# Ledger of designs, part 34: designed miniproteins, single chains, continued (3)

Each design is a single chain, and the fold is of that chain. pLDDT is the mean over its residues in the fold that is shown.

## One batch from the design tools (miniprotein)

Design m9226
Fold by ESMFold2-Fast:
Order: structure tokens, then sequence, then C-alpha cells
Structure m9226 (fold): chain A 73 residues (1-73)
């Protein structure tokens, strides 16, 4: 549910702050799958969002992931 998705997104934000992009990608992918995304969509979207971390803050990446997850619920 939404609480679990929010928890995963916060873990992704923490991973991004630590420079652990692979862990962040996995948490975002898991959050999107829990929201109802198919695995291919979740993986592609997580990869795009993690690449955005080069330009925007970890919190902005987390917000984008949550907004997408909420749209799937």
Amino acid sequence: KLEEIERLVKKAEEALKNGDFETARRYIEEALVKAGADEDFARATANILVRLAETVTPEQVGKAALDIARSLL
C-alpha cells in the first residue's frame, strides 16, 4: 500500500544521498511494482529517475517516483 511505497522511496532517496545508484534504482523499481507497474515499465522508469539524480536533488527524484506510483494506484 501507499505507506510501504513511501518507505521504499525514502530508502531510495537515502541511497542516492550515499551515491549508491544501483540500490536506489532497485528501491524505486520495487516501489513502482508494488503500485501496480509491470516489471519492464518499473525498471525503465527507475533507470530514468536515477539518471535525473545527476541534475536534481534526491528529494526531487523521490517526489517524481511517488507521483508516478500514486498515478498507478
Scores: mean pLDDT 84

Design m9227
Fold by ESMFold2-Fast:
Structure m9227 (fold): chain A 86 residues (1-86)
Amino acid sequence: MKKEKAEKLFEEGERAFREGDLEKARKLYEEAIKLDPSYVRAWLGLARVYYYQGDLEKAKEYLRKAAELSEDEEERKALEEAIKAL
Protein backbone atom coordinates (compact mmCIF):
# COMPACT_ATOMS: atom_id res chain seq x y z
CA MET A 1 0.00 0.00 0.00
CA LYS A 2 1.29 3.52 -0.85
CA LYS A 3 0.77 4.76 2.74
CA GLU A 4 2.91 1.94 4.20
CA LYS A 5 5.69 2.70 1.69
CA ALA A 6 5.46 6.42 2.54
CA GLU A 7 5.88 5.58 6.25
CA LYS A 8 9.03 3.51 5.53
CA LEU A 9 10.50 6.32 3.41
CA PHE A 10 9.71 8.79 6.20
CA GLU A 11 11.49 6.57 8.76
CA GLU A 12 14.54 6.38 6.46
CA GLY A 13 14.38 10.18 6.11
CA GLU A 14 14.32 10.59 9.90
CA ARG A 15 17.41 8.37 10.15
CA ALA A 16 19.22 10.36 7.44
CA PHE A 17 18.31 13.62 9.21
CA ARG A 18 19.69 12.30 12.54
CA GLU A 19 22.94 11.38 10.74
CA GLY A 20 23.18 14.93 9.33
CA ASP A 21 22.53 13.95 5.71
CA LEU A 22 20.07 16.74 4.92
CA GLU A 23 20.03 16.08 1.15
CA LYS A 24 19.21 12.39 1.63
CA ALA A 25 16.57 13.27 4.24
CA ARG A 26 14.98 15.83 1.86
CA LYS A 27 14.77 13.29 -1.00
CA LEU A 28 13.25 10.63 1.26
CA TYR A 29 10.63 13.05 2.66
CA GLU A 30 9.79 14.21 -0.91
CA GLU A 31 9.32 10.57 -2.00
CA ALA A 32 7.07 9.92 1.03
CA ILE A 33 4.96 12.98 0.12
CA LYS A 34 4.79 11.80 -3.52
CA LEU A 35 3.30 8.49 -2.34
CA ASP A 36 1.03 10.08 0.32
CA PRO A 37 0.52 13.85 -0.09
CA SER A 38 -1.57 13.88 3.14
CA TYR A 39 1.32 12.58 5.28
CA VAL A 40 1.69 15.48 7.74
CA ARG A 41 4.87 14.06 9.35
CA ALA A 42 6.68 14.02 5.98
CA TRP A 43 5.78 17.68 5.33
CA LEU A 44 7.14 18.50 8.83
CA GLY A 45 10.36 16.63 8.02
CA LEU A 46 10.77 18.62 4.81
CA ALA A 47 10.17 21.91 6.67
CA ARG A 48 12.83 20.93 9.23
CA VAL A 49 15.37 20.18 6.48
CA TYR A 50 14.85 23.60 4.88
CA TYR A 51 15.03 25.32 8.29
CA TYR A 52 18.45 23.73 8.94
CA GLN A 53 19.60 24.73 5.45
CA GLY A 54 18.61 28.35 6.24
CA ASP A 55 15.73 28.48 3.75
CA LEU A 56 13.17 29.95 6.13
CA GLU A 57 10.65 30.78 3.37
CA LYS A 58 10.45 27.14 2.22
CA ALA A 59 10.39 25.99 5.86
CA LYS A 60 7.34 28.23 6.46
CA GLU A 61 5.69 27.03 3.22
CA TYR A 62 5.95 23.36 4.23
CA LEU A 63 4.85 24.10 7.83
CA ARG A 64 1.73 25.74 6.35
CA LYS A 65 1.13 22.60 4.24
CA ALA A 66 1.41 20.44 7.37
CA ALA A 67 -0.99 22.72 9.30
CA GLU A 68 -3.55 22.61 6.44
CA LEU A 69 -3.44 18.79 6.41
CA SER A 70 -3.42 18.29 10.19
CA GLU A 71 -6.69 17.07 11.73
CA ASP A 72 -5.26 17.64 15.24
CA GLU A 73 -6.20 21.10 16.56
CA GLU A 74 -3.28 21.11 19.02
CA GLU A 75 -0.74 20.20 16.31
CA ARG A 76 -2.19 22.81 13.94
CA LYS A 77 -1.90 25.56 16.61
CA ALA A 78 1.69 24.52 17.40
CA LEU A 79 2.57 24.70 13.68
CA GLU A 80 0.96 28.16 13.36
CA GLU A 81 3.08 29.35 16.32
CA ALA A 82 6.24 27.84 14.76
CA ILE A 83 5.54 29.70 11.48
CA LYS A 84 5.20 33.01 13.38
CA ALA A 85 8.48 32.35 15.26
CA LEU A 86 10.44 31.91 12.00
Scores: mean pLDDT 84

Design m9228
Fold by ESMFold2-Fast:
Structure m9228 (fold): chain A 92 residues (1-92)
Amino acid sequence: SSLEAGPDFDPSPESVEKAREIVEEATREFIEKVDAERGGEAAELAREFLEKAINGEQIDESKLSEEEKELIERVKREVNEIILEKVKELEK
């Protein structure tokens, strides 16, 4: 939150770049998994969902198919898992 990113947390340019790299790697790995499991069309949808999430845009779930809703749920779960694993490795 903004309060936690206040005076008590001062991100250096190096830290910001590292965070960006982790998100980019997680995005790529997730898209590769989707492509392998469901094919290129699903991978393209995954890219669109991740791009919107990174840009802070809302996804209108009312316009989504059941498979697209599943893909969004996978984005939330799998990308977060990859990010957490990479962060955990940095702590070791």
Scores: mean pLDDT 70

Design m9229
Fold by ESMFold2-Fast:
Structure m9229 (fold): chain A 115 residues (1-115)
Amino acid sequence: MDDVGVKPELVEKIQSGEIIVLAVTPDQVDEAIERLEKAKKNNKIDNVIAAVTDEGRGTGAEIASRYLAKALKELDENGEKNKVIIHRHTTGSPEVQARLDEAAARLEEKAKELF
């Protein structure tokens, strides 16, 4: 979305699939990994950016958008050095936090295998 302050050049790379942007919950991690593996076959991937939240809609979507905006700014600043940028939400629930931590770790390992 334009309101995120993302550079037009980065938006074009997201639309072309050169930058993969994922907003996922722990329950969606296996599907996200399958998408990353499928994308690797196309050899168009420059970067992977992900936000892991406990809820995919409402407040969770707003939180994910904020983390994705930060990741895109880090990418714009550092380029090649940050092939994989994954942010996870910090929550007050230890059970939910453990699931977020596991989901983020799995995504990071798989995304790094793409490069």
Scores: mean pLDDT 72

Design m9230
Fold by ESMFold2-Fast:
Structure m9230 (fold): chain A 56 residues (1-56)
Amino acid sequence: LIAEAQKLLPGASAEDLRALAKESDAGIRTAVERGGKEYGLSEEQVERAVELIRRL
């Protein structure tokens, strides 16, 4: 899960992702959208990253 999320958000550490997993679904999505702008994530990739982080 962490390794899969890091493929979409390569700048995020495992610790960052675990901290983010404690946020609400809306909070996770907002953070992923902001970080994802640097990597050109599509809406589908944003949803996938949120799903992976929620499973942590």
Scores: mean pLDDT 76

Design m9232
Fold by ESMFold2-Fast:
Formats: C-alpha cells, sequence, structure tokens
Structure m9232 (fold): chain A 61 residues (1-61)
C-alpha cells in the first residue's frame, strides 16, 4: 500500500539511504498521488539535499 511504501521511505531516510528513501516515497505517490505524508517527506528530503527544483516539481504534483 502507499502507507507501507511511505513507511519504508522514512526508514531508509533515517538510515541515510537517500536514493532508496526517494524510490519508496515515489512508489507511495504512484499508488496514491494525494498521499500528503509521502509528498511532504519527499519534498523535505529533496530540499535538505539542495535539490530545490525537483522539490518544487513535487509540490506541483
Amino acid sequence: SAEEYAKKGVVYAGEGRLEEAEKYFLKALELDPNYEEAKKALIDLLTKNGRLEEAEKVKKM
């Protein structure tokens, strides 16, 4: 489910495994584009890593 993918993303982000975290947040949004928790987590991840243009793209999804 979208929730399970988002939870996996949070775990990977906490471990510093940013590529895996991004992959799982994107999978969550693929299943539920309006899943705010995954969207906010992905925006936060991208912003903290200087990927501001990609973060803005996610905000417009």
Scores: mean pLDDT 83

Design m9233
Fold by ESMFold2-Fast:
Structure m9233 (fold): chain A 60 residues (1-60)
Amino acid sequence: AEELLKKGDEAFEKGDYITAARYYKEAVDRLAETEGPQHPKVREAGRKFAEAMDKAAAAK
């Protein structure tokens, strides 16, 4: 899960928001399974996913 967040962060920093969103979404799914859907880590990954999607839409 944390490796997926790191890959998402790296893609986001490079401006590859679509790739960042893909990694963040997978991180949300895995963190929800291991920590539960209400855990702060899941909420943080979900926030990053939403931000990456917003930036991807704006870049189009």
Scores: mean pLDDT 78

Design m9234
Fold by ESMFold2-Fast:
Structure m9234 (fold): chain A 58 residues (1-58)
Amino acid sequence: SELEREIDIAMLLMEISVLELAIKRTQETLSGPAKQAEVAALRARLAEARARLRELEA
């Protein structure tokens, strides 16, 4: 339904904001290979969330 779509969009926007903050904090707190691995994992999740958002807005 339209309401379910709007809720999913709102939840994805929140997830995207949380992931962007998590990336920033990881870049500020970790170093070396641990930082690279965690940032890569978070960026992959962010890309998936953004792709999902684009599909719902289409």
Scores: mean pLDDT 87

Design m9235
Fold by ESMFold2-Fast:
Structure m9235 (fold): chain A 68 residues (1-68)
Amino acid sequence: MKEELQKEIEELEKQYREKAEKANQGDEEATKEAIELLIKGMELKAKLKNAEIDKEKLAKELKEVEKL
């Protein structure tokens, strides 16, 4: 059900923002949790759009961010 997946994605994005803020303060544990939430969110977005190409694009974007 797309509506249920969308709500789950929104909740993960909210949690990600909270963890990312703590990660910016140098919290290494929060950095790890933020990365895990980001990956999970990307997987759910791929399921929502029902497109494998979209999942590959998001994976490329994640690798680009890691190089920063």
Scores: mean pLDDT 72

Design m9236
Fold by ESMFold2-Fast:
Structure m9236 (fold): chain A 82 residues (1-82)
Amino acid sequence: HHMTLEEAEKLFDKLIEVQKKFEKDPSITRKQAAEEVRKILDELSDEQLEWIFEALDKAGVKDEMTLEEAKEAFIKYLKEQE
């Protein structure tokens, strides 16, 4: 409810882009990748971040999932809530 499907897809696409950049470029440290992720998340309000965290948990997203798998589960969950 705090984010559209399009906004959620864009968020995950940005996160996936950071992950792919980190995997392809060995000069990028985990700290730098984490800072890029934080910068993306900083564009969201605290309420949006709390909602995303809760929605990911309700969608059944696990730590073992890839970002692509998490995106699919999250988007499916949001469509079911419409």
Scores: mean pLDDT 75

Design m9237
Fold by ESMFold2-Fast:
Structure m9237 (fold): chain A 95 residues (1-95)
Amino acid sequence: AAEAEEIRRLVKEGLEKAIKGEDFSPILDELFRRYVEAKRAGGPAAEEYARAFSILVDIVLKPPVEAVAENGFADPELTDEIRKKIAEEKLKELE
């Protein structure tokens, strides 16, 4: 319970930063660090950290791919718009 709430808080913070156009790399780094530690400990928390990390990685990787699909190139403004939309949708799913 306590671990899941902390993971949810970090994901929410990362998504909120992505919506604002702020750098959320420190949150990605923290989730990855905790994932590595949890995996070494051999507990079920490793899978939860992996899922949380994947949510934020999608915010980084999917928008350029979708921008290329839309315009044939990774337009920075369109990429930013798509990133914000994906982040808003994922944040809504956490509620």
Scores: mean pLDDT 78

Design m9238
Fold by ESMFold2-Fast:
Structure m9238 (fold): chain A 60 residues (1-60)
Amino acid sequence: SEELKKKLEELLKKLEEEFEKGKPVLEERMKNASFNDPEYFKEIVELAKEEAKKVIEESL
């Protein structure tokens, strides 16, 4: 439907905006803690999932 398409486009735009806002924080953390630390990698993945869920809930 057109409404669903519009909501999906809004969701993608919000995801891009949130990524850009979080990018410098992620880059700083990546410099200080390597991806060779499995706990840190899991934490990043969980944070990304949580932020994506928030954007989806706000957009739908």
Scores: mean pLDDT 68

Design m9239
Fold by ESMFold2-Fast:
Parts: sequence; C-alpha cells; structure tokens
Structure m9239 (fold): chain A 100 residues (1-100)
Amino acid sequence: SNSDNLQRSSDIMQRTFDSALSRESNPTTRQQMQRVRSMVQQMMQSGVQNNQSPTDVLTDVQDSVFTMVQNDTSLTTDQKSRIVDTMYTGVNQSYTYLRS
C-alpha cells in the first residue's frame, strides 16, 4: 500500500540522516541536517496520513529540502552539498526499495 511504502521510505530516510549525522563534525551542518531530518520526517508522516503516492511525497521532499538548504545563509556551498547529498542518498535508497 502507499502507506506501507511511505512508512518504509520514511524509515530509510531517517536512518540515512542518522548515519550522516554520526559522521558530521561541523556543528552548523549538524544543526541544519537535524532540521532537514525533522522536516523530512514530518512530510513523510503527512504523506502516510493522507495516503499520498510515495513518488509524489519523495518529489516534494526533494524540492523542499533543496529550497530550504539553498536559502540557508549560515551554510557554505560545501556544507549545503553534504546535506543535499544525504537527502539524495536516502531518496535513491527509497526508490530502490520501491522498485523491489
């Protein structure tokens, strides 16, 4: 079901961010990565509650994270790339699961 697929994708996204956070030493990057993690969790939970398509929710997550990170004036280009790359890793793992 959409809800089961979204819940599994949410678990994948959260684990991906937790893994990245465990390796991130920069406090500003960690703080913003935690905010992104929380936003992604809330968006995925909303998708589950509204029985949304996993593909639509993952597209919205990508757009929202990219916009949030690009507009963040506290982050350097390299720090923005680390957060966005973490998000893409989680999204790609979620799509791999959905294709299984």
Scores: mean pLDDT 89

Design m9240
Fold by ESMFold2-Fast:
Structure m9240 (fold): chain A 57 residues (1-57)
Amino acid sequence: GAAAARAAVEAAVAAAESPEQAGRNATDMGTYMVASGIASAEDAAAATREALARVGA
């Protein structure tokens, strides 16, 4: 669901050493969660956008 997508994407972003890596980590985690059936495409897209906005991307 949305909360799980947000938590996972935020954790992936927090593990990044650069804004560019954070962007890749956020996108990869969102894609993984959709492919695994944990989150909808809409939930993953929202979580990725919010995480990238926090990193300044």
Scores: mean pLDDT 78

Design m9241
Fold by ESMFold2-Fast:
Structure m9241 (fold): chain A 93 residues (1-93)
Amino acid sequence: MEADLREGIRLLREAAEENRESDPELARLYEEMARALERLLAGDYSAIEELERLATRIHKLLSEKRGIDIEAIIKKFEEANTPEARKVLKLLE
């Protein structure tokens, strides 16, 4: 889990760099999400609410640009209501 979070932070920062020119808003959101994950690793649980808001914003931007309803996919995971699905959603939040 901790290794997965550190890997996620690295990938988010790489995604921010890659998108800085083509989509600066998305790049900024990825950077903010990486910083929030770093805070969470440091034990700041207030970062969970920030991660939830950032994930929602990123998903909205992606659904608008790609025509993919990512919110519907997330809702299906929430509807599954299994302990495993809840853990995955918390990691994405």
Scores: mean pLDDT 67

Design m9242
Fold by ESMFold2-Fast:
Structure m9242 (fold): chain A 83 residues (1-83)
Amino acid sequence: SSEYFWKGLELMEKKKYEEAVEYFEKAIKLDPDNALAYTELGRALFELGKLEEAIKYYEKALKLAPENVAAKVNLEKAKKALE
């Protein structure tokens, strides 16, 4: 549902990253092909320091939408943060 996705984004703006993860996971459960939800889930996980999980979800987003610039940029940033 787009409702869970937008709630997740609101929580990201408030830096409530753990709650944002829960809402993006709910969005993905209802729409497993939502590449934007995987991208934002990766971003929330990155902010929580869960870099390997963030990379996994950015790669999933890119498999669903290879042209997704945000997922590409964030994937590179997460890989760089791993050392």
Scores: mean pLDDT 88

Design m9243
Fold by ESMFold2-Fast:
Parts: structure tokens; C-alpha cells; sequence
Structure m9243 (fold): chain A 67 residues (1-67)
């Protein structure tokens, strides 16, 4: 969780204004996952799946920004 938040902050430092929209969407998804697991509206399995998708999205954005 904390690792993903730090990676999102690093992405924000290097992003164009257009890429900020995509980064903001990823940050919002992370916040929604934290809220959903805290409120028990999703299962642990769904939470783990959501985290994997977020890590994949962040990795893709980091790769694109390194070009």
C-alpha cells in the first residue's frame, strides 16, 4: 500500500498534464480499494486482485515515462 502511494507520487513529478489524468485515476482507484476493504464491501481475494491490477497499471505508466 505505502509502496504504491510513493510510486504514484514519483509518477506525478515527471508526468505531462495529459498523463496527470491517468495518474489521478490510478490514485483514485487505490483510495477506493483502501476504503472498500476498510468498510468490508469487498473480499480479501477481490482486494488482492485489485492491487495486482494497480501494480500493473503503475508499472506501465513508469515504463512509458522512462522513454
Amino acid sequence: MEELKKRIEELKKNATPEQQEAIDAVERMLENLEKAIKNKTISKKEYEHGLRLLRDAIDGLETELKK
Scores: mean pLDDT 78

Design m9244
Fold by ESMFold2-Fast:
Structure m9244 (fold): chain A 73 residues (1-73)
Amino acid sequence: TLEEALREAEGARKLAEALGLEEAAKYAQDSVEALRKGDVEKAIKYLQKAIEAAKGGPVADGAQHAIDELKEA
């Protein structure tokens, strides 16, 4: 759902900030803002950028879960 995707994207942003992954955190925040505006396509693009910037690990996993939730909605 959109609500679940938003929660996952916010989680990825908070985790990226905690881990010092500034670029991943920025893209995750951009995806959150896109989701709040209802721009699902733009949100997916930013989540993909967050995955690439995170270079794997729990931030990338969280961003991927957000994409999966958006595709199921």
Scores: mean pLDDT 83

Design m9245
Fold by ESMFold2-Fast:
Parts: sequence; C-alpha cells; structure tokens
Structure m9245 (fold): chain A 56 residues (1-56)
Amino acid sequence: VLEEVTKRIKEEVEKTGKVDVEELIKELMRKYGISREEAEKIVKEAEKRVLRELAS
C-alpha cells in the first residue's frame, strides 16, 4: 500500500508540482477499506518519502 501511494504521489508531483491529498485519502479508503485516519497516516508517510527523494 505505502509503495503504491508513494509512486502515485511522485507521479502527481512530477506532472503538476502538487498532489490532491483529500482525493488520495478517499481513494485509499475506497480501495483498501481502511479508516480515514489510517489513510491520512499512509499519505503523510508517502509524502515524506517523496519529499526526501525529489527536490520540491
């Protein structure tokens, strides 16, 4: 899950320079059946990884 989310964030950042966090949270909740709190934690962790790997 985290690796898939990290890849998606990286792709969105490369395309537009930003990511729609709210849309991504909803997608994760729908696809994986996880809570909003869990989805937010995954997105935050993935954002940290992308920020470290890419110059923003």
Scores: mean pLDDT 74

Design m9246
Fold by ESMFold2-Fast:
Structure m9246 (fold): chain A 97 residues (1-97)
Amino acid sequence: VSDEEIDEAIADIVRALANFLAKQGKYDEAAELYEWGAERFPADSPVRAELYENAGIAYEKGGDKEKARQMYEKAAQSLEGVDPERAAELRKKAEEL
């Protein structure tokens, strides 16, 4: 099994478990799981950006605007070289919190 296949499995598991936790109102735990998952991917990975954005959304729902801003900034950084338009959108989202 390649590292790429393992990373794909990690992303799927993180999404499933974090969504389950969010449905239980455990937004902080969901956000922490998304953040943990994102850290397993390369700095320029779109999957890393997606997981950080989901962590930001979870922190917002949990009322932690400061951590939500940090997550959106990290998601934007991961997209800077691959999707600069989406990176700009995420930075605006962080600024509006």
Scores: mean pLDDT 84

Design m9247
Fold by ESMFold2-Fast:
Structure m9247 (fold): chain A 79 residues (1-79)
Amino acid sequence: MALSEEEAEEARRYYEALVEAARATGDEELARLAEEVRRLATEAAEAAAAGDEEKAKALAEEAMPLAEEALRRLAELKA
């Protein structure tokens, strides 16, 4: 299943919120992970908008483990 332009844009907005939450913790490694996820999500949205669905999918798949790590670290810092 290829990532749609709308789905990529929604993911981008979600990860922008993650960056803000990460920055609020003051943890620089978490902020770095969140920024990397946001960058990949932005590139995926751009690829989807350009009609490169395969590239958008690959970028989203690359972002997934980093997003999981960022969310895990965020949960640890809030606990």
Scores: mean pLDDT 75

Design m9248
Fold by ESMFold2-Fast:
Structure m9248 (fold): chain A 79 residues (1-79)
Amino acid sequence: DAERDRLIAEAGRIGNEAVEYAQKLREKGKKDEADRFLKEVSELLTRALQAVNDGDLETARRYLEEAKRVVQEAKKAAE
């Protein structure tokens, strides 16, 4: 299932980017912001992967898109 595999790979990429920006936030002394950000992204990625396992690829895409928005917010805060 190419779409399922693609969504799982996308979740992995989002998670890796989230860890990168969380590390930059911690380096700026924003540890509490980094911890809250990682928790939010982790919860969204967990829901996305559950939706993939349930065959609900539309719900999975929505959670991944929301996770991407959270990561972009953290990127702006890391600047």
Scores: mean pLDDT 87

Design m9250
Fold by ESMFold2-Fast:
Structure m9250 (fold): chain A 64 residues (1-64)
Amino acid sequence: SELKEGILKELLAFVAEVAPSLSRESVEAMLRSLVEEYKKKYNLSEEEAEELLERALRHLEELL
């Protein structure tokens, strides 16, 4: 729970930082790559990785 919350905060901060400077397609591709990296690094389940990605993509949608 704490680990997933920490990863989510990093993903949301990443989106906020890059969204003003990059296209939606670029940010989405980078998010998918970053979530895949976190999944491997922290041994997340596919379900947990998908939830983190969906929440990050939702945040991106709100910033656009």
Scores: mean pLDDT 83

Design m9251
Fold by ESMFold2-Fast:
Structure m9251 (fold): chain A 75 residues (1-75)
Amino acid sequence: SEMEMSKLLFRSAAILSEAYYAEKKLKTPEMKELLEEIEKLHKQLMDAVKKKDLETLKKIVEQMEKIAREIRKLL
């Protein structure tokens, strides 16, 4: 549904913002790699939005949340 897609989009945006903040704070190669992975997933997520592929959207957000958990361990 459109509402479910919107919730996933807001969640992904929050994770992307968190990753940018963490990279700015830590400035480590490890953190830069995690940010780049989040940015790559976000591009894939935008493609899934264009295709209205909710199942792929959910899987991408799940992957982004796993990486966000790794970022939080470094902070």
Scores: mean pLDDT 86

Design m9252
Fold by ESMFold2-Fast:
Structure m9252 (fold): chain A 73 residues (1-73)
Amino acid sequence: DDFRRGLEAFRAGRYEEAARLFERAGKKAEEQKDYEKAGSAYFLASVAYDRAGDKERAKELREKGLEALKKAG
């Protein structure tokens, strides 16, 4: 489970790894039309990229999370 692995990486301070895992989890959820889960995963990816110092990627994933939540209702 990429989401669970992402949480474990985030807690361990491995923010770049966590960001990639959360982004992957978000993409899978989006493909399954689970927009609530996609939004949550993209927001966590955004936070992880921000903590890793990738501010541009963090902004991109924040916007993806908002878009997914709009589709969820």
Scores: mean pLDDT 87

Design m9253
Fold by ESMFold2-Fast:
Structure m9253 (fold): chain A 109 residues (1-109)
Amino acid sequence: EELIEKLKDPDPEVRRRAAFELGDLGPNEKYVEPLIEALLTDPDPEVRRAAAYALGKLGLESAVEPLRKILDDPSAPDEVREAAYFALLNILTDPEEAEEVKARYEKVK
């Protein structure tokens, strides 16, 4: 898929735009793993932030565990952790799960 290929482009601006565009395609499990890879491993914090945002827009439960890992990671940039926090709030509609996510975010803030 062209957008998934663009997530591995040498230009971080191309990767960032590809991540945002994947989030706009609607929920499909095939987009989740490439976006998780970008979220966890991309050297550019803006690309990682865009990947978190896209995962939140897709709204799929399979993104929850990787996003929680970012919340627990003190080495992740604050902007990426914030994007993961909002993505989780968008995916998790249960108030108890939202409270857990808030506690995780505050712990490493």
Scores: mean pLDDT 80

Design m9254
Fold by ESMFold2-Fast:
Structure m9254 (fold): chain A 46 residues (1-46)
Amino acid sequence: SIDEELAKLQKELRELARNADSLDPETFAKRVEELRKKIEELRKKK
């Protein structure tokens, strides 16, 4: 379901934040942007 997919993306975002110090700042920013975009697109489909 969309809710389950949203929960998975939110979990990935939280895990990404926990590992922020181990990622290049540009790579981190791109990954956050991609996840936020996917979350917004799923919310619009709801």
Scores: mean pLDDT 79

Design m9255
Fold by ESMFold2-Fast:
Structure m9255 (fold): chain A 106 residues (1-106)
Amino acid sequence: LQAQIAALEEAIKAQPSAQLYLDLGKLYRDLQQYEKAIEYYEKAIELDPENAEAYAQLGRAYLALGNDEEAFEYYIKAVELDPENGLAVGNLLELSLKDPSYALKF
């Protein structure tokens, strides 16, 4: 895991890309370092503002931190960019069931 992070950080130094930042963010998520994961997902969006998966992963990280409002907003953005994004669609449904006020805005 640490070796994978080091390899991705080296790859990003050589040639940064949204996909490499997204992959690095996912590794930090797997370590439950959600604030660090968010930083890398934000970098991915900076390079590719239409990356639906980066928005969906941001939503997941904010949900893990208990930030349901932020998670909802990022899942909406992910679904707007890719209506077939299962991660975003599934979590939007669960959030709407937890708080029906979200369903009224959908």
Scores: mean pLDDT 81

Design m9256
Fold by ESMFold2-Fast:
Structure m9256 (fold): chain A 65 residues (1-65)
Amino acid sequence: MMKELQEKKKKFEEEAEKLGATLVKFEGETAYVKSSAKDVTVQTGILIGLMGKAFELGFSVKLVE
């Protein structure tokens, strides 16, 4: 259980970094991410991509400033 959770967190963090976002924290089943992008369209694209990955791994995602 603990190892599987760590592996899922690592996969999500790697995906976030590939999309230009930084994992800030996990709170329960919710991942909080921060984007370096200033353009709203780019931020929206990052969020959509991360929502897909989070859904596959069993997490929810929230974008924070």
Scores: mean pLDDT 76

Design m9257
Fold by ESMFold2-Fast:
Structure m9257 (fold): chain A 111 residues (1-111)
Amino acid sequence: LAEEMAEAAYEAGLAGGPRGAAAAGEAAAKYGILAGEHGGRKGASSGAAAGMAGAGAVMGEMIGMSVEDNARDARAAGGSAGSAGEHGGEEGKEYARKAAEEARRAGAAAA
């Protein structure tokens, strides 16, 4: 689950070029935070981690980090979103899946 969300965000980041990784990371972070709202303290902690990783991807783009480095931050955001979803029952898992879906859309749109 978390690995699948991480891989989806990573691939979206790589496919979207330099701006795609930042966009994918931001989308994964946004929906990871939402997934975390359904998972109590553990879900909220993983959602916050997704937020920090997504911020890293955005910052990396701003300072000219490599696509691979930014895509790794997007991967971390996706993985943390998946973990947040695992603690959030069915609703949390739905938001975690949406994190991967929206990361793909954001990465493609930024390409």
Scores: mean pLDDT 77

Design m9258
Fold by ESMFold2-Fast:
Structure m9258 (fold): chain A 61 residues (1-61)
Amino acid sequence: GAVDLVAKNLGLSREQAEELIELVRAGDYEGAKKLLQERLGLSDEEAERIVRGIEQLLGLF
């Protein structure tokens, strides 16, 4: 599912991937970017690109 794809592609735990997906589904893009920055050391621009990618992925489900 989407959780497994996000976890595998970003090197996150299943729990972290679930939290990230829930934030994106809730429209909390700032919370989603913060999680990516704190867990993966991403810049704001990189985190925004990943959040947009997850939003697109969720549109397929």
Scores: mean pLDDT 82

Design m9259
Fold by ESMFold2-Fast:
Structure m9259 (fold): chain A 60 residues (1-60)
Amino acid sequence: SYTFTVTADSAEKAQAAADEVAKRYPDVKASVSGNTVTLTSSGSVTRAIGAALAAIGEAL
């Protein structure tokens, strides 16, 4: 499995990032703790990278 973490400016941005990942990459598990988003893909590094890039766009 592949795991990435994204730190957002706020808890609201972290939730927005997780929601965007869930919408675009439903096979990627997104969890939020404070302002940190943890993204896990069991099958594909390409999917995990795509999800991480989507999360970064919302976290900025």
Scores: mean pLDDT 80

Design m9261
Fold by ESMFold2-Fast:
Structure m9261 (fold): chain A 56 residues (1-56)
Amino acid sequence: SAAAEAARAGDAEAAERAAVQIYLDGNEKLAQEVGAALRAGDGEAAARAIEAGLRA
């Protein structure tokens, strides 16, 4: 997804918007995982969580 690619590229704002969407879709745990990965500076972990939350 474009949001996961943005997270890998270090675009924290795009990754945060994806985390909000995942939260609104009812997956609070994955949304928190994206936030934790971003705080740790791990764009790849954030991207994997975004792909899990947005793809299925």
Scores: mean pLDDT 80

Design m9262
Fold by ESMFold2-Fast:
Order: sequence, then C-alpha cells, then structure tokens
Structure m9262 (fold): chain A 72 residues (1-72)
Amino acid sequence: ADEYLLEGNRYYHKGDYEKAMEAYRKALEEDPNHDDARINLANVYAVQGKREEALELYNEVLTSHGYSPITL
C-alpha cells in the first residue's frame, strides 16, 4: 500500500497524472480503506477537471468516518 502511495505521489509531483492514478488505484487494491490513497486519487481527478469523480472519492472517505457527504 505505502509503496504505491509513494509511487503515485512521485508521478503526481511530476505532472504524470495518468501514472499517479494507476499507482493510487494499486494502493487501494492492497488496502481498500487507505484514506490517503483515496484522497490523493480524488485530488488527481480534481486537477483533471473530473469534479464528480473527485467528490465521490472524497465522500467515500467522509462517510467511512461517519460524516455527511459533500455536494457540489
């Protein structure tokens, strides 16, 4: 999980969002409850203008901690 999170972070800082997303998805495959990987994947979608997909991922983190979902 942490290996893929760090790999995703390196690609994100390089601006390689497609490879960043791939690495974050792999982190979530290893640990579906990995909040950092889900948040970082949401941040990549947000930067790409995919606001609905970003919100969905942020809301998954919020609801897993007992908070209400955010709406656009």
Scores: mean pLDDT 79

